Designed miniproteins, single chains, continued (2). Designs and how they scored, part 80

Each design is a single chain, and the fold is of that chain. pLDDT is the mean over its residues in the fold that is shown.

## One batch from the design tools (miniprotein)

Design m6785
Fold by ESMFold2-Fast:
Structure m6785 (fold): chain A 74 residues (1-74)
Amino acid sequence: DTLFSSVTPGAIPLTKEDIERIAKAAGLSVPTTIKTLKNILEGKEVPLEHHRRVVLASEELGYRFDHNALKDLE
């Protein structure tokens, strides 16, 4: 639950093109990447392989991911 105080500079609203880049770099389908990103942002449990790949791909592409949701589910 964040309202105005944490638009994360590293978790920008991803466009379709950004998601496609992350999906390609992670070796995942676009729908799987969308679900993984949504679940991470909502603090939901995701398969470790999927979230790890998405995070690594995001870092490789220069996106700084929000770790708050991941830390709670760790």
Scores: mean pLDDT 64

Design m6786
Fold by ESMFold2-Fast:
Parts: C-alpha cells; sequence; structure tokens
Structure m6786 (fold): chain A 89 residues (1-89)
C-alpha cells in the first residue's frame, strides 16, 4: 500500500505509543501482583511479543509505514492488551 504522509504517521505514532504505554503498565502490574509460575511464563511471552512490536515500530519510523501496517500493529497490540487484562482479572 501507499506510505502514510508524515502528518498521518505522527498521529498514528501518538496513538500507538499511548497503547504501548498502557500495555507496559499492565505488564508491570501483572509482574507485581501475579505469583503463579504458569501465568508468569505467559507474562514473559507477552513482554517478548511487545518488545518485537516495539522493534517493528522503530523500523517503521525509519522506513515509513502503510495504513495496513499501522492497522496490523494496532491489532496485535490490542491482542496483547486483552490477554494481560484477562490475566489480571
Amino acid sequence: GEKLSPEQFEKALADLNKKISQIEALIEEAKRTISDPKKQQEINVLQSQLDALKDYLELMKRTGATKEQVAQLQKELDIIKARLEKLLG
């Protein structure tokens, strides 16, 4: 697809960074409150998935991004957030 304009990407980046910050806060909450070893393993998997998505966002900052790439990244962040919320109750 066509690359986003700088203005479109900056707006998308602000929304993505807000969501990443919310997910990071949920991971820290989960690490503090959850002592179950199996749930701790799942939290570690979700942290690794978030780190990979953060690396992908850094690549997008350098190379530009399409609307489809931004939508996919938002979808993957939403999945991580939902899994963390389920773990926290």
Scores: mean pLDDT 89

Design m6787
Fold by ESMFold2-Fast:
Structure m6787 (fold): chain A 57 residues (1-57)
Amino acid sequence: GPLEEAERRAAGGVAAARTPAALARAIDSMHGVKDHRDDPAASEAEAARAEEAGRAS
């Protein structure tokens, strides 16, 4: 479902992170996905943030 997909995307951001700062940001956003599990839009925004942190590193 949407939460499961958001969690997978956030995990991808964590895996892509190449610096300690980017890794910390991606992990924080991955936790945000779970914290906003009842708000799909907020969970998707956190997943996108994790992906961007990994990509930008």
Scores: mean pLDDT 81

Design m6788
Fold by ESMFold2-Fast:
Structure m6788 (fold): chain A 96 residues (1-96)
Amino acid sequence: AMEELKKMIEDYLSKTPLEEQKAFVEKLLAENPDDPLLHLSLGNLYYQEGKFEEALKHYQKAVELKPTPQAYKNLADVYRKLGKEEEAEKWEKKAA
């Protein structure tokens, strides 16, 4: 199930250094470029690094591939970090 894949990825990522986590997810994404979960995961890693513009690109791609309340919330959060409050409010409304 997709939920099981998400938990396996989250467990792996929690146990490894951030740069190694990014390299691993980027390798998987190169093999599966249209996987919304991999885009969401890579966006989260960039967000943790404070690379909000990079996080934004991956969250946008995740929403395009599979719109979910979580992806909308992540998109709103990163827009807010970039000082784009109007865009953040737009995506937060879609999460509700």
Scores: mean pLDDT 82

Design m6789
Fold by ESMFold2-Fast:
Structure m6789 (fold): chain A 69 residues (1-69)
Amino acid sequence: SEIEEKLEEKRKELEEERERAVAEFREQLRRLLPHLSDAAIEAAVASERESLKIQVEEELKKLREELLK
């Protein structure tokens, strides 16, 4: 299916963007909060990663709906 192929390509693109955003978020936390424990940093990163994952799935859902119009 052409729709499924477009969704897979977009998923890959968004997942790459998400991993970059997570890496930048971790770096920013290290710079702004140098006294924060590794456990606290990783907890915040895990929360951000999950939030971005939800955003990716919502964007893919919207794209699927748009392609089915």
Scores: mean pLDDT 82

Design m6790
Fold by ESMFold2-Fast:
Structure m6790 (fold): chain A 100 residues (1-100)
Amino acid sequence: AVSEAERLLDEAEKYIKKANELAQKAIETQDPDLVNEAIKYLNKAEELLKRAKEIAASLPTVPQELQDRIKQLEEDIKKTRELINEAKVAAYKAGKLTSD
């Protein structure tokens, strides 16, 4: 159970990193396709984190390291979402992204 939660967090970290890299490139290039790809990877990370939190909640005692990792990834997701929103604004102003 703990090892499964840790595996899910490891996968979430990889998707957060990829979403962050894509969002940064989207800001630089104003490319809406990179914005959409970044959103896709961030959504996958959120699903993995949700599953890891469900496993942690089922444990009689949650290791502090697991709690700390969950909090860190929640913060990383929030920061990456803010970066994606910045990328969306940049693409929209460039006339490359629809307001829909």
Scores: mean pLDDT 84

Design m6791
Fold by ESMFold2-Fast:
Formats: C-alpha cells, structure tokens, sequence
Structure m6791 (fold): chain A 99 residues (1-99)
C-alpha cells in the first residue's frame, strides 16, 4: 500500500534521474531504472529515501537494490511496461528524458 503522494514519488524519480545522468548512463538505461523505481514506489516495496540510497551506494546486498535489479530486468524483457504505472508518473518520466 503506497504511503507516498504522487508528488513525493516524482521528486524521488527526479533525484534518481539527475544522479544517473551525472554518471553518463545511456538514456534508455535511465528510462528502465526510472520505470523500475516507479514500480517499487507504487507498490510500497521501498521508501523514496531507501530507493535513492540503494541506487547511489550500489549495495547489491540491499533488498531494495535486489528489487530494483529484478524490476529493471522485467522492464527490459517487456514483462512490466508503462501500462503498469500511473499515467501521471509515466508522463513525468518521459518529460525528464525529453520524450
């Protein structure tokens, strides 16, 4: 059950985007990470802070990092898509990527 507003989720996604872009990740990889992060936030698997920390610290032993890798793989394989997310969140992700 999501405890977080759409605004709080979007704020977390913007911070994740800025971080990954600063590391020169390709835009298509950033897109997959943003979709995975949004799914985690929508499903209440992690807090915004836990998710941001897992991404920035590259701690693969973290349950949040494991969930992120899992959802990113499912998105890459087309199992989860934009249709599994709130339209407002998808719109903000596309706006961040200039799509």
Amino acid sequence: MSKYSTEEKIKALKEIYDYLKSLNFPEHIIYQYLLAAALILDRGIATPEELINAIKNEDSSSPVATALAFYKTMIDNGIFTEEDLSPEIVKEIKKLLGK
Scores: mean pLDDT 78

Design m6792
Fold by ESMFold2-Fast:
Structure m6792 (fold): chain A 84 residues (1-84)
Amino acid sequence: SAVDELLREGIRRFAALATEALKAGDTDLAHQALVVAILLQEMLDQKASAEEVVAELRRFLATTELSPEVRALVEELIARLEEV
């Protein structure tokens, strides 16, 4: 599905960001990116709908202090999911 494709792309992008952050010694950025990748994997495994994924990501943005890079990628993913 389009949702599955967007979640798999999101997982790859956040995993890549975590890897780059670790190489740069930015453990906080790496941890944040990995947490989002894990969350997206859980939603994929649960076969979550676009609406369910958007709701969970918006909750995450509201309750978690995030770097601008992670926040921007999460907001981009929400926007793309809302168009499905």
Scores: mean pLDDT 89

Design m6793
Fold by ESMFold2-Fast:
Structure m6793 (fold): chain A 59 residues (1-59)
Amino acid sequence: SMDDIVALALEIFGERLATLSLEDLVVLLLTHPELAKLLENMPMSTRREIAARIREAAA
């Protein structure tokens, strides 16, 4: 369905964001507040994956 395609696109985008360094991710979100809203609308599984990678980058 179209909703499944949108969910997949958001998941792929989330994976790409998770490859950024913590510093670059923070700068990007501050410069582009629309990305913060996009992250809020991502599936919970994708958001957890991004959070896990940020924690790993901070360690």
Scores: mean pLDDT 63

Design m6794
Fold by ESMFold2-Fast:
Structure m6794 (fold): chain A 96 residues (1-96)
Amino acid sequence: MLAEIAELLNKKFKELKELAENNDEEKMQKIVDETIKELTEWLQRELGLDEEDARRVAEMVFRGLGYKMETTGKPVTAADVKAAIERALALLEAER
């Protein structure tokens, strides 16, 4: 469910904010890498994307929603996740 991905992203963005306040760049990179991996695996299961396409979509979704949270300070919603995935898929299809 998209709500589970929104909850995952909110948790990871909160962890990243706390690590940024402590200047722990190594742990921040690990959280980013783990989150992209979890999103990639979810996209492969739910949408049937191959690993390369799923990773590209995951990176676009993570970057876009992270930027939105940084600029608005508002939690990510299931609707935000859906819109970010739809935008990422449209950009991916435009390359075909």
Scores: mean pLDDT 83

Design m6795
Fold by ESMFold2-Fast:
Structure m6795 (fold): chain A 70 residues (1-70)
Amino acid sequence: QDAIDQVQQRVYQRLVDSGLPATQDNVLRLLDDLYRQNRDTDPDLAQAAQVLRDNVLQRDRLIRESLLRL
């Protein structure tokens, strides 16, 4: 889904821009930030960030692999 791809790309870009390592804690924080920043202006993006956050909590390996491939 395009919204999920956009969230993954934004998380990757923010990690690069901030100099943060791609740890689970940093990814979860950035996903929470994206949800809060976009929940009133882009609900599809906010929903995608929430879905990815839930996936990180259940399948942290999947998110790390996705970010490493970006």
Scores: mean pLDDT 74

Design m6796
Fold by ESMFold2-Fast:
Order: structure tokens, then sequence, then C-alpha cells
Structure m6796 (fold): chain A 64 residues (1-64)
């Protein structure tokens, strides 16, 4: 499904950012841009909430 494709794209992007050891600030900016894009594309709110949670968890690990 389109949602599965978006989750795969999200996973690849998140892995890339983590592997590059980006700053927490850069990761938060990327998250905000990605969530805004998904909302503009009409992605279901439940999917957006799930992805937001995963991004926040990853950012917390970058801050540790």
Amino acid sequence: SKEEELREQFDRQLDYLLSRRVSPESARSARDDQLALMKSQGVDQSVIDELDRRWREAIARLEA
C-alpha cells in the first residue's frame, strides 16, 4: 500500500540520519518537515502519530 511505501521511505531516511550522527536540532527539523509533508499529502493521522513517536524516540537517543 501507499502507507507501506511511506513507512519504508521513512525507515530509510531515519536510518540515514542516525548513521550520519546528525545533531538533534537537524533531526528535529527533518522530523518537522517530514510530518508537514505527510499532512499535506493527506496521510492518515494514525500513521503520522506512529511515525512522530518513532522519530521522537530516535531523537532522544541522539541526545543521550
Scores: mean pLDDT 76

Design m6797
Fold by ESMFold2-Fast:
Structure m6797 (fold): chain A 61 residues (1-61)
Amino acid sequence: SEEEELRREILRYFLENVPIDELKQRIAAETDPRRKKALEQFIVTKKSIDELKKKREELEN
């Protein structure tokens, strides 16, 4: 699906060490409203990942 392809592309780009601030810049530069919404959702996901990373660290420690 197009949405799944978009999410996959954003995930890959994000995982290429794109910080939240750069994601915000990209949202401002994006012309595709669907992609903008996905990027905004990604900022929320990034915060969740941060929490998961923290929990992972606590589990290993």
Scores: mean pLDDT 71

Design m6798
Fold by ESMFold2-Fast:
Structure m6798 (fold): chain A 70 residues (1-70)
Amino acid sequence: SKKKEFDELADVLKNDKDPVLRAVAAQQLVDYFKEEFKDEIRKLLEEVLKTEKDEAVKKAIEKSLEKLKK
């Protein structure tokens, strides 16, 4: 189900030790799930951005949040 795939990407964004995988998850959440989960993606990205310390991941999250505004 799309919800299961969304939850798996959300888990990667929140918990994966590899910052490259977290950055990719932030991008894929918007690119693949924006149509069905726009509000959930926005809330998740805003929550993760508050605690994220990796600059590349922060940039990916900020870019994804900008894409959600359109």
Scores: mean pLDDT 87

Design m6799
Fold by ESMFold2-Fast:
Structure m6799 (fold): chain A 64 residues (1-64)
Amino acid sequence: SSLEDQAGLEISDLMSRMDAEGLSPSQRTQAMEELRNKLYSQYPNNETVKSMMDQAVNTERTKA
């Protein structure tokens, strides 16, 4: 699939792993920030990846 599909899978995988591991809100925030930094470095100037990551971060913060 496209590069954006790979980014989407990484985001989905992290969110699933955080749920499975029962991470604290602080640990979840840190993990999401680390993934965001990684994806932004790996996919520079990719608006689709940024939109997917921003939505995931906002969703996670709303749940916490």
Scores: mean pLDDT 79

Design m6800
Fold by ESMFold2-Fast:
Structure m6800 (fold): chain A 85 residues (1-85)
Amino acid sequence: SDDEEGFKKLLELAEKLVKALKEAVKNKAVTPEEVKRVLESVEKLAKKYKLEELEKYKKELEKLLEEAKKLETDEEVREALGAKG
């Protein structure tokens, strides 16, 4: 019972974290490095506790990391082009 409750709390925290991070990526409020840190933390927890449900959130975080990297590169290109005008 206690393991079940702890597991549910971890899933709720992971879901909340993914949602918050998705908003932060959309608003360009986080760097790819920060997203990577969160991904590493979730991966460590999934491996340590053998929680397959956390693997799902890990995949969502991997997508967010790629989106954050694309947004950073696009901004860098746009800034370089604008600065030369």
Scores: mean pLDDT 75

Design m6801
Fold by ESMFold2-Fast:
Structure m6801 (fold): chain A 56 residues (1-56)
Amino acid sequence: IKKPEEMSDEEKIELVVTMLKLLDLAPTEANIRSVARLGGFELSDEQIARVKERLL
């Protein structure tokens, strides 16, 4: 796994999407933010919206 500073915004979004699917978590803002923090980074509101769109 890449360090957070080596990850692009797209890679961060993909990691969060993958983790939510693996953990069978609902794509709520709270779950998205929690998963991002476990990965060692934070997402903007726009990136959170993109995670939700990818899980539609």
Scores: mean pLDDT 78

Design m6802
Fold by ESMFold2-Fast:
Structure m6802 (fold): chain A 65 residues (1-65)
Amino acid sequence: MKVSGEEAANAALLLGMLGLASPEAAERAKRQAYEAGDMSQEEAARIIAEGAGVSQRQALQALRS
């Protein structure tokens, strides 16, 4: 499934709002997602997980919210 950089950035922000990532980590993940643009769901989950310091499972749950 294809994910836009905006959708991935919104997932990163959601992790920050839920307290699963620090505000700094969420902002970092958001920037990386916007820079990546359109990507696969797997790539989006990886970028968010690495940027936000969360598991890929948590990143996928945020993307599916």
Scores: mean pLDDT 80

Design m6803
Fold by ESMFold2-Fast:
Structure m6803 (fold): chain A 72 residues (1-72)
Amino acid sequence: SMEEIKQEVLEKIEEMRRKELEYAAKGTPKGIRVSMELGAYILSALILLRLGDYEKALKVLEEGEKKAKELE
């Protein structure tokens, strides 16, 4: 349902925000770059959430996680 997808998006945002902070806390140039990339995808997902596009928000968050792994 839309309610289930919305909940999944909210939980994913919290998970990715935690990862963003962990990467930033490393204080390395690579950690900062990964943190900034995650932040951009989180912001995009929040905008889509505000617009009610939960399916796109989830896909954006999944893409952000893939990009972060590639930068490691």
Scores: mean pLDDT 86

Design m6804
Fold by ESMFold2-Fast:
Structure m6804 (fold): chain A 100 residues (1-100)
Amino acid sequence: DEARKKLIEMIEKDKTLTEEEKEELKKLLEQLDPELVEKLLRVYEAIEEVREREKAGETSKEAKEEKERAIAEVRAIAAELEARGIHTAEDLAAEGRRRK
């Protein structure tokens, strides 16, 4: 699954996580519903797109509308994760264990 591979790469590159935390998160991604993994990747991509636009200094109406659409997508995905009872990395770990 392409989305899962991308998330694993991002986890491995995250300097704020310990090696144990990285291994736990990778095991969780293997046990998560592929649809949920794709939604998590979309959240990350939307956040990075917004950051790139802000860094580029885009202030046009079109750029602002695109940014608002990206933020709305992030909110929609966050709401769906919350509806599934996933609020933290610990909740993701618990969900992974339940599915195995």
Scores: mean pLDDT 62

Design m6805
Fold by ESMFold2-Fast:
Structure m6805 (fold): chain A 63 residues (1-63)
Amino acid sequence: SRQQRIQELHLEMQRGFRLPLDDYRAQLARLRDRTAAETDPLVQSFGDNMVAMGEARLRQLEA
């Protein structure tokens, strides 16, 4: 369901926050690709927001 896919994206992002930087960067790239492949606009929008937050965090950590 839509709710299950949103929960999967959320959990994947939460796991990413605990990874080493290189693994986190790779996970963000995979999440971005997965989100782009989503057919449900609400799931895609949620994924896009998660990716944006993750990328902002990555930039903060790399600064």
Scores: mean pLDDT 77

Design m6806
Fold by ESMFold2-Fast:
Structure m6806 (fold): chain A 111 residues (1-111)
Amino acid sequence: RVEELLARLRDPDPEVRAEAASELAELGDPRATPALRAALRDPDVRVRVAAIGALAASGDHEGALEALETLVEDPDEEVVEAALRAAEVISKNPEVKERAEEIVERARKNL
């Protein structure tokens, strides 16, 4: 199932790619983390937003923090808003809460 969803992340249709990223988020499988990190650079904003949510749900906190650092600097406001929402989910883990909050604070200072 994960392999099928990973293949759909490479579909030429951005709606299919966004749906695959959302389904990977529901599974929370860390095997998807490298492909979801690549999806953060997708040309379609819906795919980028879905990838942020998927990484926040994956349990790979280091991957999620790396994604958060990239996406709070995204030129699309919808992506930045999704990244800030993902930071709130990530910060529920006390081990990474301070680092997630530091990323958010740095992003807000640059606004």
Scores: mean pLDDT 75

Design m6807
Fold by ESMFold2-Fast:
Structure m6807 (fold): chain A 53 residues (1-53)
Amino acid sequence: SEKDKERLRLLYLLFQTVSDSSLWLHERTGNEADRKAAEHYRKQAEDLKAQVA
């Protein structure tokens, strides 16, 4: 449904933002958990983008 597509688009933006923020934290602190979080949420965003047509 259109509502489901809009939810997926919003989740895409959210995951992308979390990924970018986690990468920023990793670059500042060297915390490997933040790097892994950035990679995880980037993949989640890519998977969601593929589902939105």
Scores: mean pLDDT 83

Design m6808
Fold by ESMFold2-Fast:
Structure m6808 (fold): chain A 82 residues (1-82)
Amino acid sequence: SDDDIDRAVDIFVDNLKDVLSISDEVAEELKKYLLPLAKTKSVNEATKEFGKKLEELRPDLSDAELVHARMHLHAILKEVDA
């Protein structure tokens, strides 16, 4: 449901904010970007597009950090989509 997606996105972005030391401003932008993708795109497409946006807003992140963020998002979206 939309409520399940809203909660999943909120939890994911809050966790990512803590793990990657993301500012409140960037976290809010990521949440606003991810929410419509999670509701309208496939899990794979939403994960890919989110990864690009995260890299754009945080070009300082390592490849390993970006891969870990994408894998975590994919797992969360897969669980909600089931």
Scores: mean pLDDT 86

Design m6809
Fold by ESMFold2-Fast:
Structure m6809 (fold): chain A 72 residues (1-72)
Amino acid sequence: MGDKLRQDALAKQQQLDDKIKQLLDRAKVPQAQQDQIYQKIDQIEDEMYYKGVPLDDINDKIIKFVEEWINS
């Protein structure tokens, strides 16, 4: 069971990374701003992980943050 949970978490993290990259590339976000976005993503992950928020909810919040930033 532990290995499956770890594999599921890794797969979700890869999907998150791919989706973020796709969103940023489609919006043609400059590299300097991409770096700022990734720093904020790391902060959100650390804060929510520390608070015991489920990984799926963390990933959803990160995707919404990136989408809202692009659509602003």
Scores: mean pLDDT 77

Design m6810
Fold by ESMFold2-Fast:
Structure m6810 (fold): chain A 89 residues (1-89)
Amino acid sequence: ARAAAEAAVRALTEAVLREVEEVVKDFEEAEFTPEEEAVLAPLSEEARRILGRIKSAYNNPETKEKVLKAVEAAVARQLPAAEAAAAEL
């Protein structure tokens, strides 16, 4: 049933959001050491900028809904791709 699939996507989205929230909160509260900065240095400026954007959008109540909807859409897009990949074998 579509309702069951929708509930599964929602549960998965909530699980992903919990992980993202933990990572974002840890990242926000973390004070980077020089060693951690050295590890982050090889990352592209674009990657850092995108992470900062997502973090700001998620922490802002006005944009949190948009982030939630985007994650739900991304999860929904991955589901058909994962099923197609499984069927390929």
Scores: mean pLDDT 57

Design m6811
Fold by ESMFold2-Fast:
Structure m6811 (fold): chain A 88 residues (1-88)
Amino acid sequence: SMLVEQIEKALEKAREALKKGDIETALEHLEEALRLAEKIPDPKQRIKYATEVLKESMEVLKASTDLKLINRAIGLALKAIGLIIDAE
């Protein structure tokens, strides 16, 4: 679906930004990926993409020393966990 393609593209852009050390841009793309994942009607696909966002937000936590970006990544990770729990 177009929705899944948009999520995959956002995740790809987030991973590319992380490789470049652009944590702020990576977070912007991860937040977009999670926003789109919330719209997935299939619970298994929603869990899959929420899990990918959770995984990448944990990589942000490892890569960042900026407290503002760390807090933002924690918020994103918690929101992704909430989506996974709600889908089970």
Scores: mean pLDDT 88

Design m6812
Fold by ESMFold2-Fast:
Structure m6812 (fold): chain A 94 residues (1-94)
Amino acid sequence: SLAEKLREARELLEEAIEAAKEGDIEKAQEYLRKAIEVLEEMHKERPSRMLEEMIRAVEEAIKALKEGDIEKAIKLAEGTIQALDIMIDELERL
């Protein structure tokens, strides 16, 4: 379901933030890439500007990690979680 995929993406982003905070940059990048795969699958089935913006934010977070800007990567992932929480809340009201 869409709600299950949104929660999966959220959990992957939380795992990425945890890994980044612990200095495991490779694991953080792996979780962010998995989150992109889930978001892209949702976007293919139900195209959404918000999903496109989330995908771009997670791609920017991966780039930030590669450049050593861990703080920027965490903030981008946290912002994406906030956007996912809005979508989950809207679906639960339906």
Scores: mean pLDDT 88

Design m6813
Fold by ESMFold2-Fast:
Structure m6813 (fold): chain A 95 residues (1-95)
Amino acid sequence: MLREKMADPEYREEEDKANKEISELMKRADDLLKKAEEAKKKGDLQSAQEYLEQVREVIRRLEELAESLDPDSPVRGFALMSASVTRLSLERLEK
């Protein structure tokens, strides 16, 4: 199945687009987590909460991407792993 789909230019285009979106979302999450950590260190709990809420939106988008992809896609696994890692970082900062 996957080998046959990898030979399909449309399937490859969809996987390339998903990979790019995951990379952009991960960069966005990393930037937001850094801003949340800095805000928390400064005692700006309001800004920290706003940044962490945006991180939750990134996690949600990663999970939506994973559900839209083929179950055999390695990109789907990458999206789910990225969501899990981001969620762990979020939980660490919420303490």
Scores: mean pLDDT 80

Design m6814
Fold by ESMFold2-Fast:
Structure m6814 (fold): chain A 68 residues (1-68)
Amino acid sequence: SAEVRARYEQILADANFESQKIVEESREQAKKEPERRQQILHEGTKQSVDIISKGLAEAKAEAAAALA
């Protein structure tokens, strides 16, 4: 259904936006703390991946529920 697809796309778009925000924030923080740059960028990447993974799981769960 169109509604299920729209909701799926919205959840993924929201997750992608939040993920990108975390990456950008970690890059700015890394500029402020150059001695911890690698740690900050690594944590930002881990958080962004986790956000996308959770968003994908949520989108799949909502699509499955809409078919039940």
Scores: mean pLDDT 85

Design m6815
Fold by ESMFold2-Fast:
Structure m6815 (fold): chain A 57 residues (1-57)
Amino acid sequence: SPEETAARIAGGAREVHIEVVDSPENRETLERARQLAEALSRHPDARVTLTVKPAPP
């Protein structure tokens, strides 16, 4: 689950970078990445950055 993953990452990693391409095929992946970033942001010792890149033309 995103919360379990966040707990494991916060326990071992202090900085997490999540990068997703904003394309129709990645809509579910983007939503899951948003949920993971939100869960990670609840841990004060963890810094999370979510970068959404535009789909190539």
Scores: mean pLDDT 69

Design m6816
Fold by ESMFold2-Fast:
Structure m6816 (fold): chain A 68 residues (1-68)
Amino acid sequence: SVEEAKEHFRRAIEAADAGNLDEAVKHLERGLQALGRPDAAKVVAEEATDPETARSIARVILRYLEEK
């Protein structure tokens, strides 16, 4: 669900802020899978090579989902 995805993206941001790239990427992938977007999850896992990038991706997606 969208609410489950939002929780995963919040946890991805928390993990990235802690410097834990592996946990941040795991939550990014689970969030995108919860949205029914496994292809996007794969792309994001390949692109998120550092915590700052993972955090930025998670924040953009979370903002989009919180719109309206």
Scores: mean pLDDT 85

Design m6817
Fold by ESMFold2-Fast:
Structure m6817 (fold): chain A 63 residues (1-63)
Amino acid sequence: SMNKEELAEKGERLLTLAAILAGQGRNEEARRLADEGKELLTKAGYEKEAEKGVQTVEELIAR
């Protein structure tokens, strides 16, 4: 559905922004955005993509 595609797009965008913030050392903001992006992608049915996105953010924080 259109609603599913919109949720997925917003979730992916939030995870991308979270990765950028993690790269800048803004770890608390990165985690908040990653959690929001995960929620949206999971609601859209993309749980595996949500898990991978959060893992990427955590890897950038931990580096």
Scores: mean pLDDT 87

Design m6818
Fold by ESMFold2-Fast:
Structure m6818 (fold): chain A 70 residues (1-70)
Amino acid sequence: MELEEREKKVREYTEKLEKEAKKLIEEGKSHIEAAKEIVKKYKDNKDRELALAVTAVALRLIGEAIDEEL
Protein backbone atom coordinates (compact mmCIF):
# COMPACT_ATOMS: atom_id res chain seq x y z
CA MET A 1 0.00 0.00 0.00
CA GLU A 2 1.32 3.44 -0.98
CA LEU A 3 1.93 6.07 1.75
CA GLU A 4 -0.88 8.30 0.43
CA GLU A 5 -3.34 5.37 0.56
CA ARG A 6 -2.25 4.49 4.12
CA GLU A 7 -2.58 8.11 5.24
CA LYS A 8 -6.04 8.38 3.66
CA LYS A 9 -7.14 5.14 5.34
CA VAL A 10 -5.85 6.32 8.75
CA ARG A 11 -7.69 9.66 8.29
CA GLU A 12 -10.94 7.88 7.35
CA TYR A 13 -10.69 5.56 10.38
CA THR A 14 -9.80 8.49 12.67
CA GLU A 15 -12.87 10.48 11.49
CA LYS A 16 -15.10 7.43 12.07
CA LEU A 17 -13.64 6.81 15.55
CA GLU A 18 -13.93 10.51 16.49
CA LYS A 19 -17.64 10.37 15.59
CA GLU A 20 -18.02 7.24 17.75
CA ALA A 21 -16.20 8.98 20.63
CA LYS A 22 -18.48 12.05 20.35
CA LYS A 23 -21.56 9.81 20.40
CA LEU A 24 -20.31 7.96 23.52
CA ILE A 25 -19.60 11.26 25.31
CA GLU A 26 -23.04 12.62 24.24
CA GLU A 27 -24.56 9.44 25.76
CA GLY A 28 -22.94 10.38 29.10
CA LYS A 29 -19.63 8.50 29.02
CA SER A 30 -16.40 10.15 30.20
CA HIS A 31 -13.43 10.61 27.87
CA ILE A 32 -11.69 7.65 29.58
CA GLU A 33 -14.81 5.47 29.23
CA ALA A 34 -15.10 6.41 25.53
CA ALA A 35 -11.41 5.52 25.01
CA LYS A 36 -11.90 2.13 26.74
CA GLU A 37 -15.00 1.33 24.64
CA ILE A 38 -13.23 2.15 21.36
CA VAL A 39 -10.11 0.14 22.27
CA LYS A 40 -12.23 -2.85 23.42
CA LYS A 41 -14.38 -2.75 20.26
CA TYR A 42 -11.40 -2.83 17.88
CA LYS A 43 -8.77 -4.78 19.91
CA ASP A 44 -9.07 -7.98 17.80
CA ASN A 45 -8.89 -6.21 14.42
CA LYS A 46 -5.64 -6.89 12.51
CA ASP A 47 -5.84 -3.74 10.34
CA ARG A 48 -2.67 -1.71 11.04
CA GLU A 49 -4.16 1.59 9.85
CA LEU A 50 -7.20 1.06 12.09
CA ALA A 51 -4.91 0.21 15.04
CA LEU A 52 -3.00 3.47 14.50
CA ALA A 53 -6.26 5.45 14.33
CA VAL A 54 -7.57 3.72 17.49
CA THR A 55 -4.33 4.58 19.32
CA ALA A 56 -4.44 8.23 18.19
CA VAL A 57 -8.10 8.72 19.21
CA ALA A 58 -7.59 6.93 22.55
CA LEU A 59 -4.56 9.12 23.37
CA ARG A 60 -6.50 12.30 22.48
CA LEU A 61 -9.39 11.22 24.74
CA ILE A 62 -6.96 10.45 27.59
CA GLY A 63 -5.38 13.89 27.07
CA GLU A 64 -8.83 15.54 27.33
CA ALA A 65 -9.51 13.64 30.58
CA ILE A 66 -6.18 14.82 32.07
CA ASP A 67 -6.89 18.42 30.98
CA GLU A 68 -10.32 18.29 32.70
CA GLU A 69 -8.64 17.23 36.00
CA LEU A 70 -6.23 20.21 35.89
Scores: mean pLDDT 80

Design m6819
Fold by ESMFold2-Fast:
Structure m6819 (fold): chain A 90 residues (1-90)
Amino acid sequence: GVDDAFQQLVDAARSAAEAKERGDVLKEIGSKLRIIGLAMDIALNLSRADQQALLARLQARIEQLRREGASPALIESLQFARDTLEQFIA
């Protein structure tokens, strides 16, 4: 469902951000590949309405984290997730 897909994307983005902050290039790549796989699964298995709701929810989370002064690495990783999902939708 949308809630599970959202949490999985956020968790993968956090893992990518943490790997980037530690200089762990292989773990960063692995987390980004997971984001791509999740975005593909969403594009194939969720309804168009659920896909659009998930994009809106990702954008809202990005804006919230910007207001809270979250790390640039986390913002960039969530933006990568949003952009990747947008590219796979219809």
Scores: mean pLDDT 90

Design m6820
Fold by ESMFold2-Fast:
Structure m6820 (fold): chain A 68 residues (1-68)
Amino acid sequence: ADLTPAQAAVWAAFQAFDTDGSGTIPGERVPEFLRALGLEPSDEEVAEMTEDGIAGPGLVGRVLDRLA
């Protein structure tokens, strides 16, 4: 496992927003999560990152791809 400090911070933030430990966060929390990482998401980006009103571990991958 090789995570940069930035990648570790993304995972830590995701876990902080995962209040029930299910590995998902509600879609309404996705903008707050992205802003906590210094990103300014559009409504379209948030919709693209959420599925059925929630975001799973795939959200971390999408953010990491954007930061790379």
Scores: mean pLDDT 72

Design m6821
Fold by ESMFold2-Fast:
Parts: structure tokens; C-alpha cells; sequence
Structure m6821 (fold): chain A 82 residues (1-82)
């Protein structure tokens, strides 16, 4: 799913950067081959659920995995991949 695709990319960014990795909706949309509006909607849902942290830097909004929710994100990814 697009949701799990977003979580996988954010988890990869988290693990490759010792928890400091961030991505914009546009970057995630390009990597997943989906519309920016779809990615933005899902990212806002994930932020509301507390799985993702939303941060505005200048005119760009970045998203990062919540360090307190890393295990929950891993479990969601594993459940989808079976």
C-alpha cells in the first residue's frame, strides 16, 4: 500500500541517519510514483496518529519517523509484507 511505502521510506531514512532523516511529501511522491496530494493526505493521517513528526522549514514541510513509534512502524510494515 502507499501508506506502508511511505513508512518504509521514512524508516530507511531514520535508520540511515541515526534518527535524523527527513523527507518532503514531494520527495516521497517521486520515489513511490504517486501523486503529491495522496502522499500529503497519508502523511497528515500518520502525523495525527503520532507515527510521524511534521516540521516546517522555510516554505517546505518535512516529515520524519517518531522515535517513540519505530517499533509500531516496523510491526505495521511486517504485517503488510507477511
Amino acid sequence: STRVGILKLLLAAYESSNGKGKASAGQLATLLGVSKSTVSRILNELAKEGLVIKEKVGKTTYYSLNPEKVEEVKEEIEKEEK
Scores: mean pLDDT 83

